# Designs tried in a protein design run: designed miniproteins, single chains, continued (4). Part 1

All scores and structures are predictions.

Each design is a single chain, and the fold is of that chain. pLDDT is the mean over its residues in the fold that is shown.

## One batch from the design tools (miniprotein)

Design m12001
Fold by ESMFold2-Fast:
Structure m12001 (fold): chain A 92 residues (1-92)
Amino acid sequence: SLEEKNRELLRATLAGDVERVQQLVLEGADINAKDENGRTALDYARLAGDERLVRFLEAVGAKVSENIPKPTTPLEKAAAAGDREAARALLE
């Protein structure tokens, strides 16, 4: 489903898996899908400092949320720390 693809897009973004993110976008995932905190894939990529993923997401028209993300939630803190295992666990 589209909802499942959107969830997997965020998970792949938090894992830093650029190839999987590219595949999901080509398969029709909503590049601007927001999570429960209103954050997009581009927000998390920027928070993590993943320059390669940021460049790809911006090139395909991804947008940041209304506010620049600050690491306040457990998921945002995991993303900022590059803790991919913690981010994955929080998405389960």
Scores: mean pLDDT 79

Design m12002
Fold by ESMFold2-Fast:
Structure m12002 (fold): chain A 75 residues (1-75)
Amino acid sequence: LSERQRLEIELAMELISIAVLEIAASRHEPTAEDYEEMAERYERAARLYKELGDEEMAEEYLAKAEEYRAKAAEL
């Protein structure tokens, strides 16, 4: 695999993980740990988007990570 292909696969895996966590959180009342895990996944996805040159998506995902961090801190 090229480095770009590796980054694309890692990004896809993080996006799948985010989707799974969001679905799980929507089915039950989310805990602080759920929000912290979502924040970490969004932060990882943001780094991968930045490495792939998608700065707009990187900024969006970092904003989402900050939002989930704030929610975790409130619980």
Scores: mean pLDDT 83

Design m12003
Fold by ESMFold2-Fast:
Structure m12003 (fold): chain A 83 residues (1-83)
Amino acid sequence: SKKLEEALKKIEKVLDELAKKSTPEDAKLAEGAKEGLKYYAEKGIEKFYEMAKMASKYLVEKTKTEEAKKAAEEIIKYAEEAL
């Protein structure tokens, strides 16, 4: 889906920017979330959306940063735009 490809590109950019603002440990979590979302994008929109929600929750719970919270909100927004 073109919408899914566009959403993935936007989310990848959000995660790359989050990684730049993060500690090395937290940047690794953002990188892992990006790779997971790339994988699930090939499995279809429902799997992609579920993974986007799970990754967003995981990043916020593990890092506890305001930057991760803002990134999570953008990830969910872009994933919803692909629905």
Scores: mean pLDDT 86

Design m12004
Fold by ESMFold2-Fast:
Structure m12004 (fold): chain A 62 residues (1-62)
Amino acid sequence: MSEEELWLEVELALQVMKAYIAKKAGDYEEASKWYRKASELARQLGREDVAEQFEKEAEKLK
């Protein structure tokens, strides 16, 4: 596994954490933004199922 892939996975985890924090704070627009960012990173990692889950979560918050 490349170092680039590892950093993308770390970034993905951080984006998901930011989305969760925003959602708990009631900031649904910010949470939706971070879930969309996480979905994009998941696609770059080839995790299409995970990307679709984040995309659905972002749509749910709109």
Scores: mean pLDDT 80

Design m12005
Fold by ESMFold2-Fast:
Structure m12005 (fold): chain A 68 residues (1-68)
Amino acid sequence: ALSEAERRRLFALFDKDGDGVLSIKELRLLLQSLGLDPSDEEIRAEVDADGDGVVDYAEFVAMLDRLT
């Protein structure tokens, strides 16, 4: 399982703007780096994105705990 430090490092690596959120596309690329290949629909279903197209750190951690 990924540690808190590893999750934060991965999030920061893909959060190029440093705004504390990832787009669905950035999250998908991060998950692909971990050997996962979910669809955009699967990602949206897991993070309950209300069409804003962004995922914060808490949603990212919750999604990883469900998928890994």
Scores: mean pLDDT 73

Design m12006
Fold by ESMFold2-Fast:
Structure m12006 (fold): chain A 87 residues (1-87)
Amino acid sequence: DTIEEIIKKALERTEKELKEMGIRDEEALKKAVELARKYLEALEKGNLEEAAEVGREYFDLIINAPTPDATAALALFGKHFGDVVYS
């Protein structure tokens, strides 16, 4: 899969689950997608240190999420993204 195909699959799964929960947070998902793209680009370059740093930024984004809806959106995206990339 291309980077865009991986992101699209993760995003579709996340949006479906969030919709079932009655949750919507476009800003949280936009930030998640930006970091997911950086992570995949780092992996393509074989830069594991950069990939780990982006992973740390994503964790910090979850911990500092401003609302429960943002927390749910970020956590579910991370779960589905991980499932698409590597189970």
Scores: mean pLDDT 85

Design m12007
Fold by ESMFold2-Fast:
Structure m12007 (fold): chain A 80 residues (1-80)
Amino acid sequence: SMEEKLKKEFEELAKEVQELAQEIHNLVPGNYTPEQMKLIEEASKEVEKAAEAYREGKYEEAIEHLKKAIELLKKVIELI
């Protein structure tokens, strides 16, 4: 079903978020710049919005929020 495909995509994107967060932690274990901290905070807010949308059954919206979180976390890595 479409719902099963969306749930699987959400789970795969959630794993990517966890992997990027771990990579950032390994590269910069604290001592973030103000710009890096702002991007991490924005990514965290997008993850929270994704979890809320997923709980409400809004899977497409949840996926879009995780994609935004991934983009923000990749920008943190670019600043290292």
Scores: mean pLDDT 88

Design m12008
Fold by ESMFold2-Fast:
Structure m12008 (fold): chain A 72 residues (1-72)
Amino acid sequence: EEADKLLEEGRKAYASGDYDRAIEYFQKALELAEKRGDLEKVKEAYSFLAHVYLRRGDEEKAKEYIEKAKKL
């Protein structure tokens, strides 16, 4: 399915407080965006993953995704 659809599903899960589900959707969106060479969507997925990990208290994982997003 399209990366935009997966990002939207991830955002809905995040808004519902289901951070594990949000991570799954954002990771799937990231994989599709990488396969397609869509750097804009890759950056968007990294940013969302960083936000979810911050909400879970995983600062190290969040920092990793923030740095990846900055390099795009």
Scores: mean pLDDT 83

Design m12009
Fold by ESMFold2-Fast:
Structure m12009 (fold): chain A 72 residues (1-72)
Amino acid sequence: EAERLLAEAERLFAEAMAALAAGDTARAAELYARAVELAEEAAALLFPEKAEEYRAAFEAARAAGLALLAAA
């Protein structure tokens, strides 16, 4: 399950980058947020004892990425 979620997150991240390159910042933000969400879920499954630290890191990454996209 975790491996599948990571593969899906990677795919969504690639799609987000393609959308950003095309100038569709709204679509890029949506795909980026979904990719981070799936990566966070996978990390929690693989490393439950570190889930809190990973959650904070993924939330920071999501906020930073979305703020950057909103500024574009």
Scores: mean pLDDT 75

Design m12010
Fold by ESMFold2-Fast:
Structure m12010 (fold): chain A 64 residues (1-64)
Amino acid sequence: MKVVRLKGKEWTVDEVIEAFEKAGYSRKEVREAMKKLGITGKKLTKEQVLKIGKELGVKVVFED
C-alpha cells in the first residue's frame, strides 16, 4: 500500500511534492493533481494534501 507521510500543520508545495515522490508519484503527476483541484498557493493545508492524495489514490498520514 502506498503511503504519503507529512509532519507538521502546513507545508510548502515542494515539501508536499517530495512526500508524494517518496510514495512513487512524479512531480508532474502531483502538480497536475494540484492544478485539477485548483490548489495554487505556495503553502498547503492538511485538507488540500488529503484532496491530492484522494485524486492520486494514495493514503496520507500526518505525524506530530
Scores: mean pLDDT 81

Design m12011
Fold by ESMFold2-Fast:
Structure m12011 (fold): chain A 96 residues (1-96)
Amino acid sequence: MTIEEMIERRLARAETLPPREAMDEVAGLFREMILREVPVELLRQALDQIAARFRASPEARQLLDQAVEAYEAGKYEEAQRLFSEALRLIEAQLLA
């Protein structure tokens, strides 16, 4: 299984879950991507897919963009923090 196939499968699974569980699955995927040091282009594509699939607000999308920037700079803790903030906003939006 390629990294791209793994990302697609995990995102497809997340869409079938309730909002909280979906965000937990997506958070786990992001952690796996950091551990595997995936190319920034794949990370950007994955975060764009998350924003599209879960109809992320402009505020959540901005946090996702900042997470990509932090990842590209090698600031993995900051990238995880920004991503977690984006997921919190997405969860709140889905529960509204």
Scores: mean pLDDT 85

Design m12012
Fold by ESMFold2-Fast:
Structure m12012 (fold): chain A 55 residues (1-55)
Amino acid sequence: DAREELLRAIAEVLDAIGDVLDAELAGDEEALAEAEKRLEEAKARFDALVAELDA
């Protein structure tokens, strides 16, 4: 179900944003770099799903 996949992808992006915020508040540069990488991966998955639905 494409809607459930989109909702999951949105949840993953939001979760990754939370991880970035937590790392910034903690001043943990290693955690921040990893969280930013996870956020980019989550965004890429979301964009791929949106492109697939638009096709």
Scores: mean pLDDT 82

Design m12013
Fold by ESMFold2-Fast:
Structure m12013 (fold): chain A 60 residues (1-60)
Amino acid sequence: SAADAAFEAAGAVLQAAYEEAQKIADPAERLRVLTEGAERARAVLEAAGLPADALEIDPA
């Protein structure tokens, strides 16, 4: 379904952001990359008509 495709795409965006963050030694820059990844994932869900909270991960 379109919803399943959007969740898969949003998950892939988050996974790519986590992998990119692993290459960054500075904690502040790492958090920035993760934040940008989360925003991009939310945009994917919103574009598909899904709630932005569907893949909300609480920051540790």
Scores: mean pLDDT 75

Design m12014
Fold by ESMFold2-Fast:
Structure m12014 (fold): chain A 67 residues (1-67)
Amino acid sequence: ASAALAAQDPARLEAWRAELRAAAAEAATDKEKQLELARRLAERLRELGADEEELEEQLEKVEKLIE
């Protein structure tokens, strides 16, 4: 588990989760939006101190699923 994420501001995390839920619903029918969402998630998690190697692995899996 990404310990760095647990140390973040809870209000900021809650707002981020709400945005993700809305974006995921919109992206469900559009491959371009799905890829955009995945990249935005990776950038935000990188800013929050998530492991770069794990982020890259997750992005690759998402891109393959969308392709």
Scores: mean pLDDT 66

Design m12015
Fold by ESMFold2-Fast:
Structure m12015 (fold): chain A 78 residues (1-78)
Amino acid sequence: DRLWEEMRRLGREHPEELARRADPEVLEQAMERVRPEIDRLFAEGDYDGRRVGRLLAEELLRRGDRPGAALVLYAGEE
């Protein structure tokens, strides 16, 4: 919870800085990996931009792209 809130704040306050540091290729790979989970949420009728943002952020963190994770988490929330 603390990590997610701090990342949202970073994305809201410094989106341009985070975008410059994020890796677009890593984001594409993360989206490809979480796509089946997003599809499942749509099928269940449980779709929520916040949940999608968290799924992407978790995958980006696993890949070491902290700036990208903060940016997508903010985009999913705001």
Scores: mean pLDDT 74

Design m12016
Fold by ESMFold2-Fast:
Structure m12016 (fold): chain A 120 residues (1-120)
Amino acid sequence: SKAEELLKLSSDEDPKVREEALKELIKLTEDKDEKVRLIAAKGLTVIAMDPTASLEARLAAVEALAKLLEDKDEKVRELAIEALTLLAAVNPDERVREAALKALEESKDPKAREKAKEVK
């Protein structure tokens, strides 16, 4: 599937390929199929965790994951909470950690807000 190919490209050695994968993965967060949005969330997490990706790309991935906290599918929301919690807790860049923490704190989902308290 296109989503599975983009997930593979999110780890490509060519930074231009990773940047194009990021743009397409962000579009897939609005896909009608929850399985496609789940794969998009996984690819965005790969980019947000990539220390060789630009700060702008990593922050864009965090922003896209933050939008998935309000997704209509429970599994998509749970994956977004897990991804943002991981990013807030262990990402080597403070700006990425702060962006992920803020997304969890500002979430309408009480599970996301509780995870923010655990990371702080």
Scores: mean pLDDT 87

Design m12017
Fold by ESMFold2-Fast:
Structure m12017 (fold): chain A 102 residues (1-102)
Amino acid sequence: MVKIEVEAPKEVEGGGSVVVKVKVEGLPEDGRVYKLSIWKQREGSKEKEFITFKYTKKPEDVIEGVVSNLKKGEKYLFVGQVQDLNNPDKVIEGEPVTVEVK
């Protein structure tokens, strides 16, 4: 079973930058290429904004993204996704982590 874990601070200052890490474990060691990506979503919005991606063949890998321009008073959900490049319609999404901007 694939495990996707997002690491981000619970609170950040408005206009500052935040480092978001996505750790992925349990990818099959079958020689397939997987796409790891980080996405940002404002709380209450259905729109996901792309941050960054990385390709991996490892059963465990980490991707980091730096996110700026977060608005004071807003809450953002950060989401990690894993996509099999041989089956791009099948996206595995981890539990979102909420970051509050003060």
Scores: mean pLDDT 83

Design m12018
Fold by ESMFold2-Fast:
Structure m12018 (fold): chain A 66 residues (1-66)
Amino acid sequence: MVYEVTLDLPVEKTIGVILWLIGQPGVEVERLSETKYRVTINQSPEAAKAIVDQLRSIPGVTVKEI
């Protein structure tokens, strides 16, 4: 599954989100711009949904499937 993640957050919170994402098994993160990242999740649909739901729960984070 591939997602575009927008992080409209202060730098310190952005760093925390990115470090959490790269710590997940089967997750790859590519920076597209200052606020936009391509996130590839090579896991089960259930695990991918859990990661996406957690990201969407953070104020200022938007997740779009691509």
Scores: mean pLDDT 84

Design m12019
Fold by ESMFold2-Fast:
Structure m12019 (fold): chain A 65 residues (1-65)
Amino acid sequence: MKEKLKEIAELLEKGDYQGAGRLLKELAEQYPNDPRVKEAEDLVVRAITTGEPKKAAEEILKLTE
C-alpha cells in the first residue's frame, strides 16, 4: 500500500493526473475501507481543483509515514 501511495505522489509531481487516478482506483479497490486511501483520494481531487499537485503529493507522502 505505502509503495503505491508513493508512486501516486510521484505521478502527481510529474503532472500525470491520469496515472495517479488509475493507481488510486486500484488501491481503493484493494483497500476500500482504509482511511489513508480515502485521504489520498481527497488530496488528488484537491490537486486538480487548486492546481497544486506538488503540495498534494507532499501530503500523500506523509500518509506513508
Scores: mean pLDDT 79

Design m12020
Fold by ESMFold2-Fast:
Order: structure tokens, then sequence, then C-alpha cells
Structure m12020 (fold): chain A 92 residues (1-92)
């Protein structure tokens, strides 16, 4: 959707403003995000939030290597994707 595409571009722009590189791909129902240049505080906050989502029943996988966080989410509705992307933007 055009709205999801706009949020993806906003996420990339917000990241860049804060020295963070965001790579994101939406393929069918699967969202893949790679975020590089995170501070330890940002990495901790994001990881705790995503673990909370997994505990709530979302299909979330995370991988952490240094200052890089890789996220794979599957099966979100368009409304859930919008809320997720808006929250992620707020945490960068």
Amino acid sequence: SAEIEALIEELKARGAENGIEVEIELAGTTLRIRISGLSPVQLTALSLWLIGMELEGYKVEIKIEGDTLEIVIDGMSEEQLKEFLERLISLL
C-alpha cells in the first residue's frame, strides 16, 4: 500500500537523521528489517519491545550482531504493520 510505502520511507529518513541505516523489505506477508548503527540503549529498548511482541503472539524473529538488529515479522495485517512502523520510527 502507498501508506505503508510512505511509512517505510519515513523510517529510513528518521534513521538517517540519527546516524542509523535502515534496510527494509516487505514480501507478501513477511517484513524484513535490518537496522545498523544502534546505540546500546536503543538496541536494548528495541529488543525488549520485540520480545514483548513475540510473547503477545506475533511471529517475530530477531538477530543481534554488534550494533545491528535484524527483524523478521510474518503475518501482520496492514493496520498492524502501520502501528508497528509508527512505533519503530518513534524509537529511533
Scores: mean pLDDT 86

Design m12021
Fold by ESMFold2-Fast:
Structure m12021 (fold): chain A 85 residues (1-85)
Amino acid sequence: SKEVAEELLELAKETVEAMKKGDIPKAIGLVLRIIGLLLDMELKGIKIPEEILKLIKEALLLALQGKIEEAEELLKKAEELLKKL
């Protein structure tokens, strides 16, 4: 579960960076990969701590709204929580 949480966090960071650079097609592709991973997790019964998942989801929503600095702050919090696992 920690490895899957690390993969989600990395994809989320890449999505925020793509949005920051204005690479919307890349950001969309990364979001689709995140959706696929979340669906695979649900089908396999893989769970990560709800607080980490919530921070990642909120950061992605903020990034898609152009709120890049706020998204980066939430991903930093998610990374700190994940390091404590």
Scores: mean pLDDT 87

Design m12022
Fold by ESMFold2-Fast:
Structure m12022 (fold): chain A 55 residues (1-55)
Amino acid sequence: AAALAAERARRLAQIDKTIESIKKEFPNLPDEKIEEIREVMRAVVDRRLAAQRAA
């Protein structure tokens, strides 16, 4: 359980870094689109962790 929580936190930190890089590279990208990208990335992380937990 603790290992999955740590993995999720690490993945979320990577998403945040990726989003910051996207903001710097595309400063005119609307916040709504940035949040959609973040939500999709979080959903992928949660799905992967759920699969790992089920295995």
Scores: mean pLDDT 78

Design m12024
Fold by ESMFold2-Fast:
Structure m12024 (fold): chain A 65 residues (1-65)
Amino acid sequence: MSLEELVRQLLEAIENDAPGEVILGLLRELQRLVEAGRISPEQWREIQRRLVEAGERAERRLEER
């Protein structure tokens, strides 16, 4: 799986309130790429920022429901 595809799937899972095991599975795969040095510090910071923004949007949706 490509890094962009993995990040896209993780963002979609968070925004669509997917089961925790799905989100954790995607996070574990992302963490493996970081540990393997396949993600630059700049890419990792950008990914973390996108994940935080997605989580904030998901929380807002859940509070409205």
Scores: mean pLDDT 75

Design m12025
Fold by ESMFold2-Fast:
Structure m12025 (fold): chain A 64 residues (1-64)
Amino acid sequence: EIEELAPLLHSPDPAVRLAAVQRLGELGKDPENREAVKTALAPALDDPDPQVRSAAIRALGELT
């Protein structure tokens, strides 16, 4: 779940971080998870990889 995925956002592999952002976005579609997912995705907005940042922005947009 969210606590299992959050550490993956600190992976040295940007593909792993991207997959974690996408999975968190899917979990955030459930209203029960929305606030926790927003909190978990916040670091990805400042990610050095532009693909990871774009995915985080998209995921957060879907949650509002």
Scores: mean pLDDT 80

Design m12026
Fold by ESMFold2-Fast:
Structure m12026 (fold): chain A 117 residues (1-117)
Amino acid sequence: SPLDELKEKVIEILKKAIQILNDYLEGKITREQALDKVRELVAEATEILLEAMRLGAPDDFILNFKAVVLLLQRIEADLEAGRLTKEDAERYISLLKKMIEAIKNDEVLDIDEIVAF
């Protein structure tokens, strides 16, 4: 279905975000390169959210996609400010992995875990 295609695209974005953070932690890419790549993922995730809304996706589906956009924007803000510590990046990777599993299993993401982060 069109919604299943959007789920697959969001999972791919989350996997790319994990790779960007790992590459940054390993010193394979600079902060500026990581920031540029995360900005591209924010734009892609936002377009997918808008498409889900256009398709009349269920509220829980839209909330999950909003949670993804919010987390990516938080990673972007920390990278832009030069505030992304190794501990913060490891926590973001853990949360991104949790989001992948929740989306795969059609589980609603706990927005409070993302906001409290």
Scores: mean pLDDT 87

Design m12027
Fold by ESMFold2-Fast:
Structure m12027 (fold): chain A 65 residues (1-65)
Amino acid sequence: PALSAEEQRAALIERARAAGLPEAVIAAIEAGRTEEAQELLARHAGLPEEELAEIEAQRAAEAAA
């Protein structure tokens, strides 16, 4: 069955820990700010500003739905 948002968040935290991701990313996931955590990861990975803008636009579209 599909995982609840809380269960998905717990799984992401566990994976983030195993991958050695920054504390800020883990804290954002734990606070339920998954979109913010993705943005922080994208910045850390050095994605172009255009791709960061697309991620933000997608977040806004989901918030509007």
Scores: mean pLDDT 67

Design m12028
Fold by ESMFold2-Fast:
Structure m12028 (fold): chain A 70 residues (1-70)
Amino acid sequence: TKAEELLKEALEKAKEGKLEEARELLLEAARLAAEEYAKEKKLSEEEAKKLLEEAVKRAEELARKLEELA
């Protein structure tokens, strides 16, 4: 999936020490994954919005942990 491709790019950028680029790619991957899931499950606009907010929040938490480990 496109979200998986962005996640792989984020991991490569993190390995290069480009943590800001890795964070941006990770957030974009989370947004796309949430959109793809919402479409597949035919979620309501309300449900899709909640899913997107949760996905972005979790991606931000993961990005902070990656920064701490680098």
Scores: mean pLDDT 78

Design m12029
Fold by ESMFold2-Fast:
Structure m12029 (fold): chain A 90 residues (1-90)
Amino acid sequence: AKSGEQLVAEARRLLEEAKKLTDPEKALELAEKALEVAREALRLGNEEAARLGAEAALVAARKALETSTDKELILKAIALILRAIGLLLE
């Protein structure tokens, strides 16, 4: 397993990358990766990494929603937004 410091660093990196995304498919991939980091962080009790990962997932999924005209990508983005909000409310 990654150290707590490594999880925080990875979550911060993903959040910064999420802010720069313009491609909906890449945004969805980053959102899923950020959710995985957030879930691992929650399992390990790292609240900072969990919050940052969930925030990165939300930002990336919103970027995908804003930039996509594909129905399947839009539905996937909505699902990821709901999952990220769920983690932030924990």
Scores: mean pLDDT 83

Design m12030
Fold by ESMFold2-Fast:
Structure m12030 (fold): chain A 59 residues (1-59)
Amino acid sequence: GELYRAREDFYAQSPDELSLREGDVVEVLERVDATRLLVRSLTTGEEGIVPRAALERIA
């Protein structure tokens, strides 16, 4: 799938969101809307919603 890296720390504000540390690599599972992605962390295996603005594409 598409791989992204967290550009900055992101802290989940709801149960549907995934907290990330800067440098964490995630795989995109689904595009939720124009500003949000459903991702899986390759570090923890956890899934959740993250803002696209917090991520950069690496593959």
Scores: mean pLDDT 87

Design m12031
Fold by ESMFold2-Fast:
Structure m12031 (fold): chain A 119 residues (1-119)
Amino acid sequence: MIEITESGGGTVKVGGSLRLSGKVSGVDFSSFNKSWWRLDESSGFRLVASISADGSSTSYAPEVAGRFTISVDHSKSTVYLDMSDLELSDTGTYYLVLEPATGGHPVAFGEGVKVTVVE
């Protein structure tokens, strides 16, 4: 069974920084593309950042490009989202999502990490 343990959320002021972490267990970590998705009350469920199974390719939503960085630590089977220069619009619940590198639909979601940005 795939298990995802997420951490690093909280309340932060505009212009601040947070690191989200998602530890993956129960699967071969290198066999999955990883992505961070945000759920918020205004925009719904949206892709924020993704990284390929081999770590060679990353993509970012336009609103976070240059501010957020997705990375992986294969030795720890952990995915990070480094968030800088946070804006009120970055508020939401962030989910780590796993998709098989062979394609198809997402197969595992984390429980979600709440991020609240305040002035």
Scores: mean pLDDT 84

Design m12032
Fold by ESMFold2-Fast:
Structure m12032 (fold): chain A 72 residues (1-72)
Amino acid sequence: MTDEQIEEAARELLKKAEEQGLPATVTRDGLTITLAKPVSEEEVRRALREAQAQGAKGAVVWGDGKITLIKA
């Protein structure tokens, strides 16, 4: 994913959380990100970048800078 794709995925995830409630999940480029709690867009973008950098299949964002990476 590019930085632009990460920003777009983060915005989509936050919009989905607002419209449908939590937990909210989005999949982009084979990476699944889940919001467990309300967080900032910057925190979602950071979680996506970290998951991509580590080759994870997904991430769960818990808030307060806490994320869980789902690895193969």
Scores: mean pLDDT 80

Design m12033
Fold by ESMFold2-Fast:
Structure m12033 (fold): chain A 70 residues (1-70)
Amino acid sequence: VEERLKKLEEYLKRVLEDAVAGKITPEQAAKEIPSLSVEEVQRYIDEAKAGADIEELARKVAENIIKQRL
C-alpha cells in the first residue's frame, strides 16, 4: 500500500509539473489523474503557479484519491 502511494505521488508530481509548464492541458492532466475533474486539476495548477510546492500538492492529491477509493 505504501509503495503504491509513493508511486502515485511520483506520477502525480510529473503530471502536475507538465501541466504547470504548459506541456499538457488541464483536460489531459485530468485524464491522467483518476478521480479529479478538470476544475480540480486547474485549481492545483493555479496553486502551483502561485508558489505552492508541487511535491506537496501531489502528496495531497494522492491522499485524497486513496480516501475516495476506501
Scores: mean pLDDT 76

Design m12034
Fold by ESMFold2-Fast:
Structure m12034 (fold): chain A 57 residues (1-57)
Amino acid sequence: VEREIEEARRRLEEAEREYEELKRDPNTPVHKLTAAALRRIGAALDLEFLEKRLEEE
């Protein structure tokens, strides 16, 4: 579970970084920016879920 949490944190960090890079590029299509934003939200939710699961176990 700890390894899964570390992996989730890395995924969130990568998703946030990718979103920032796409946001800074004015030529980025809206659908790519939206996909990156959704990926970031998903990664954050996954991390929260894993952290709560670790606390319960």
Scores: mean pLDDT 77

Design m12035
Fold by ESMFold2-Fast:
Structure m12035 (fold): chain A 59 residues (1-59)
Amino acid sequence: APPADLADRLAAALEESASLVPDPAEREALLALAEEIRADRALAERLYAEMVAAILAAR
């Protein structure tokens, strides 16, 4: 099962990534996605499943 703090962990990772992105438009998009993830647990779980599937497909 995904961790209880999944939404916060994904949002924090996106916020950290945004701080490293030089393009303001990409940075804003990452911050907006982080806010959506914090507000919606189901969205966080869906994105987590999609990310895991993408990582496995890339290997």
Scores: mean pLDDT 76

Design m12036
Fold by ESMFold2-Fast:
Structure m12036 (fold): chain A 76 residues (1-76)
Amino acid sequence: AAALAAALTPLERRALLVLASSGEPLSAEELAKILGISQSTASRILKRLAKRGLVEIKDGLARATELGREVALALA
């Protein structure tokens, strides 16, 4: 597993696992509903994951990158 896995907060880890497991892009609102958090918190998490190259955001929809899926497998 990449050192990135160790650097993630528990909530960031859950978000990444959800994105990697869904197989389809999710909006911040959808992620917020799945995790039981606010939409603004979900948006901040997605931005942090995207900055680390673990998530790709396109047209307001987020998906796990190849690196993100590798990190998610190490967390499962």
Scores: mean pLDDT 80

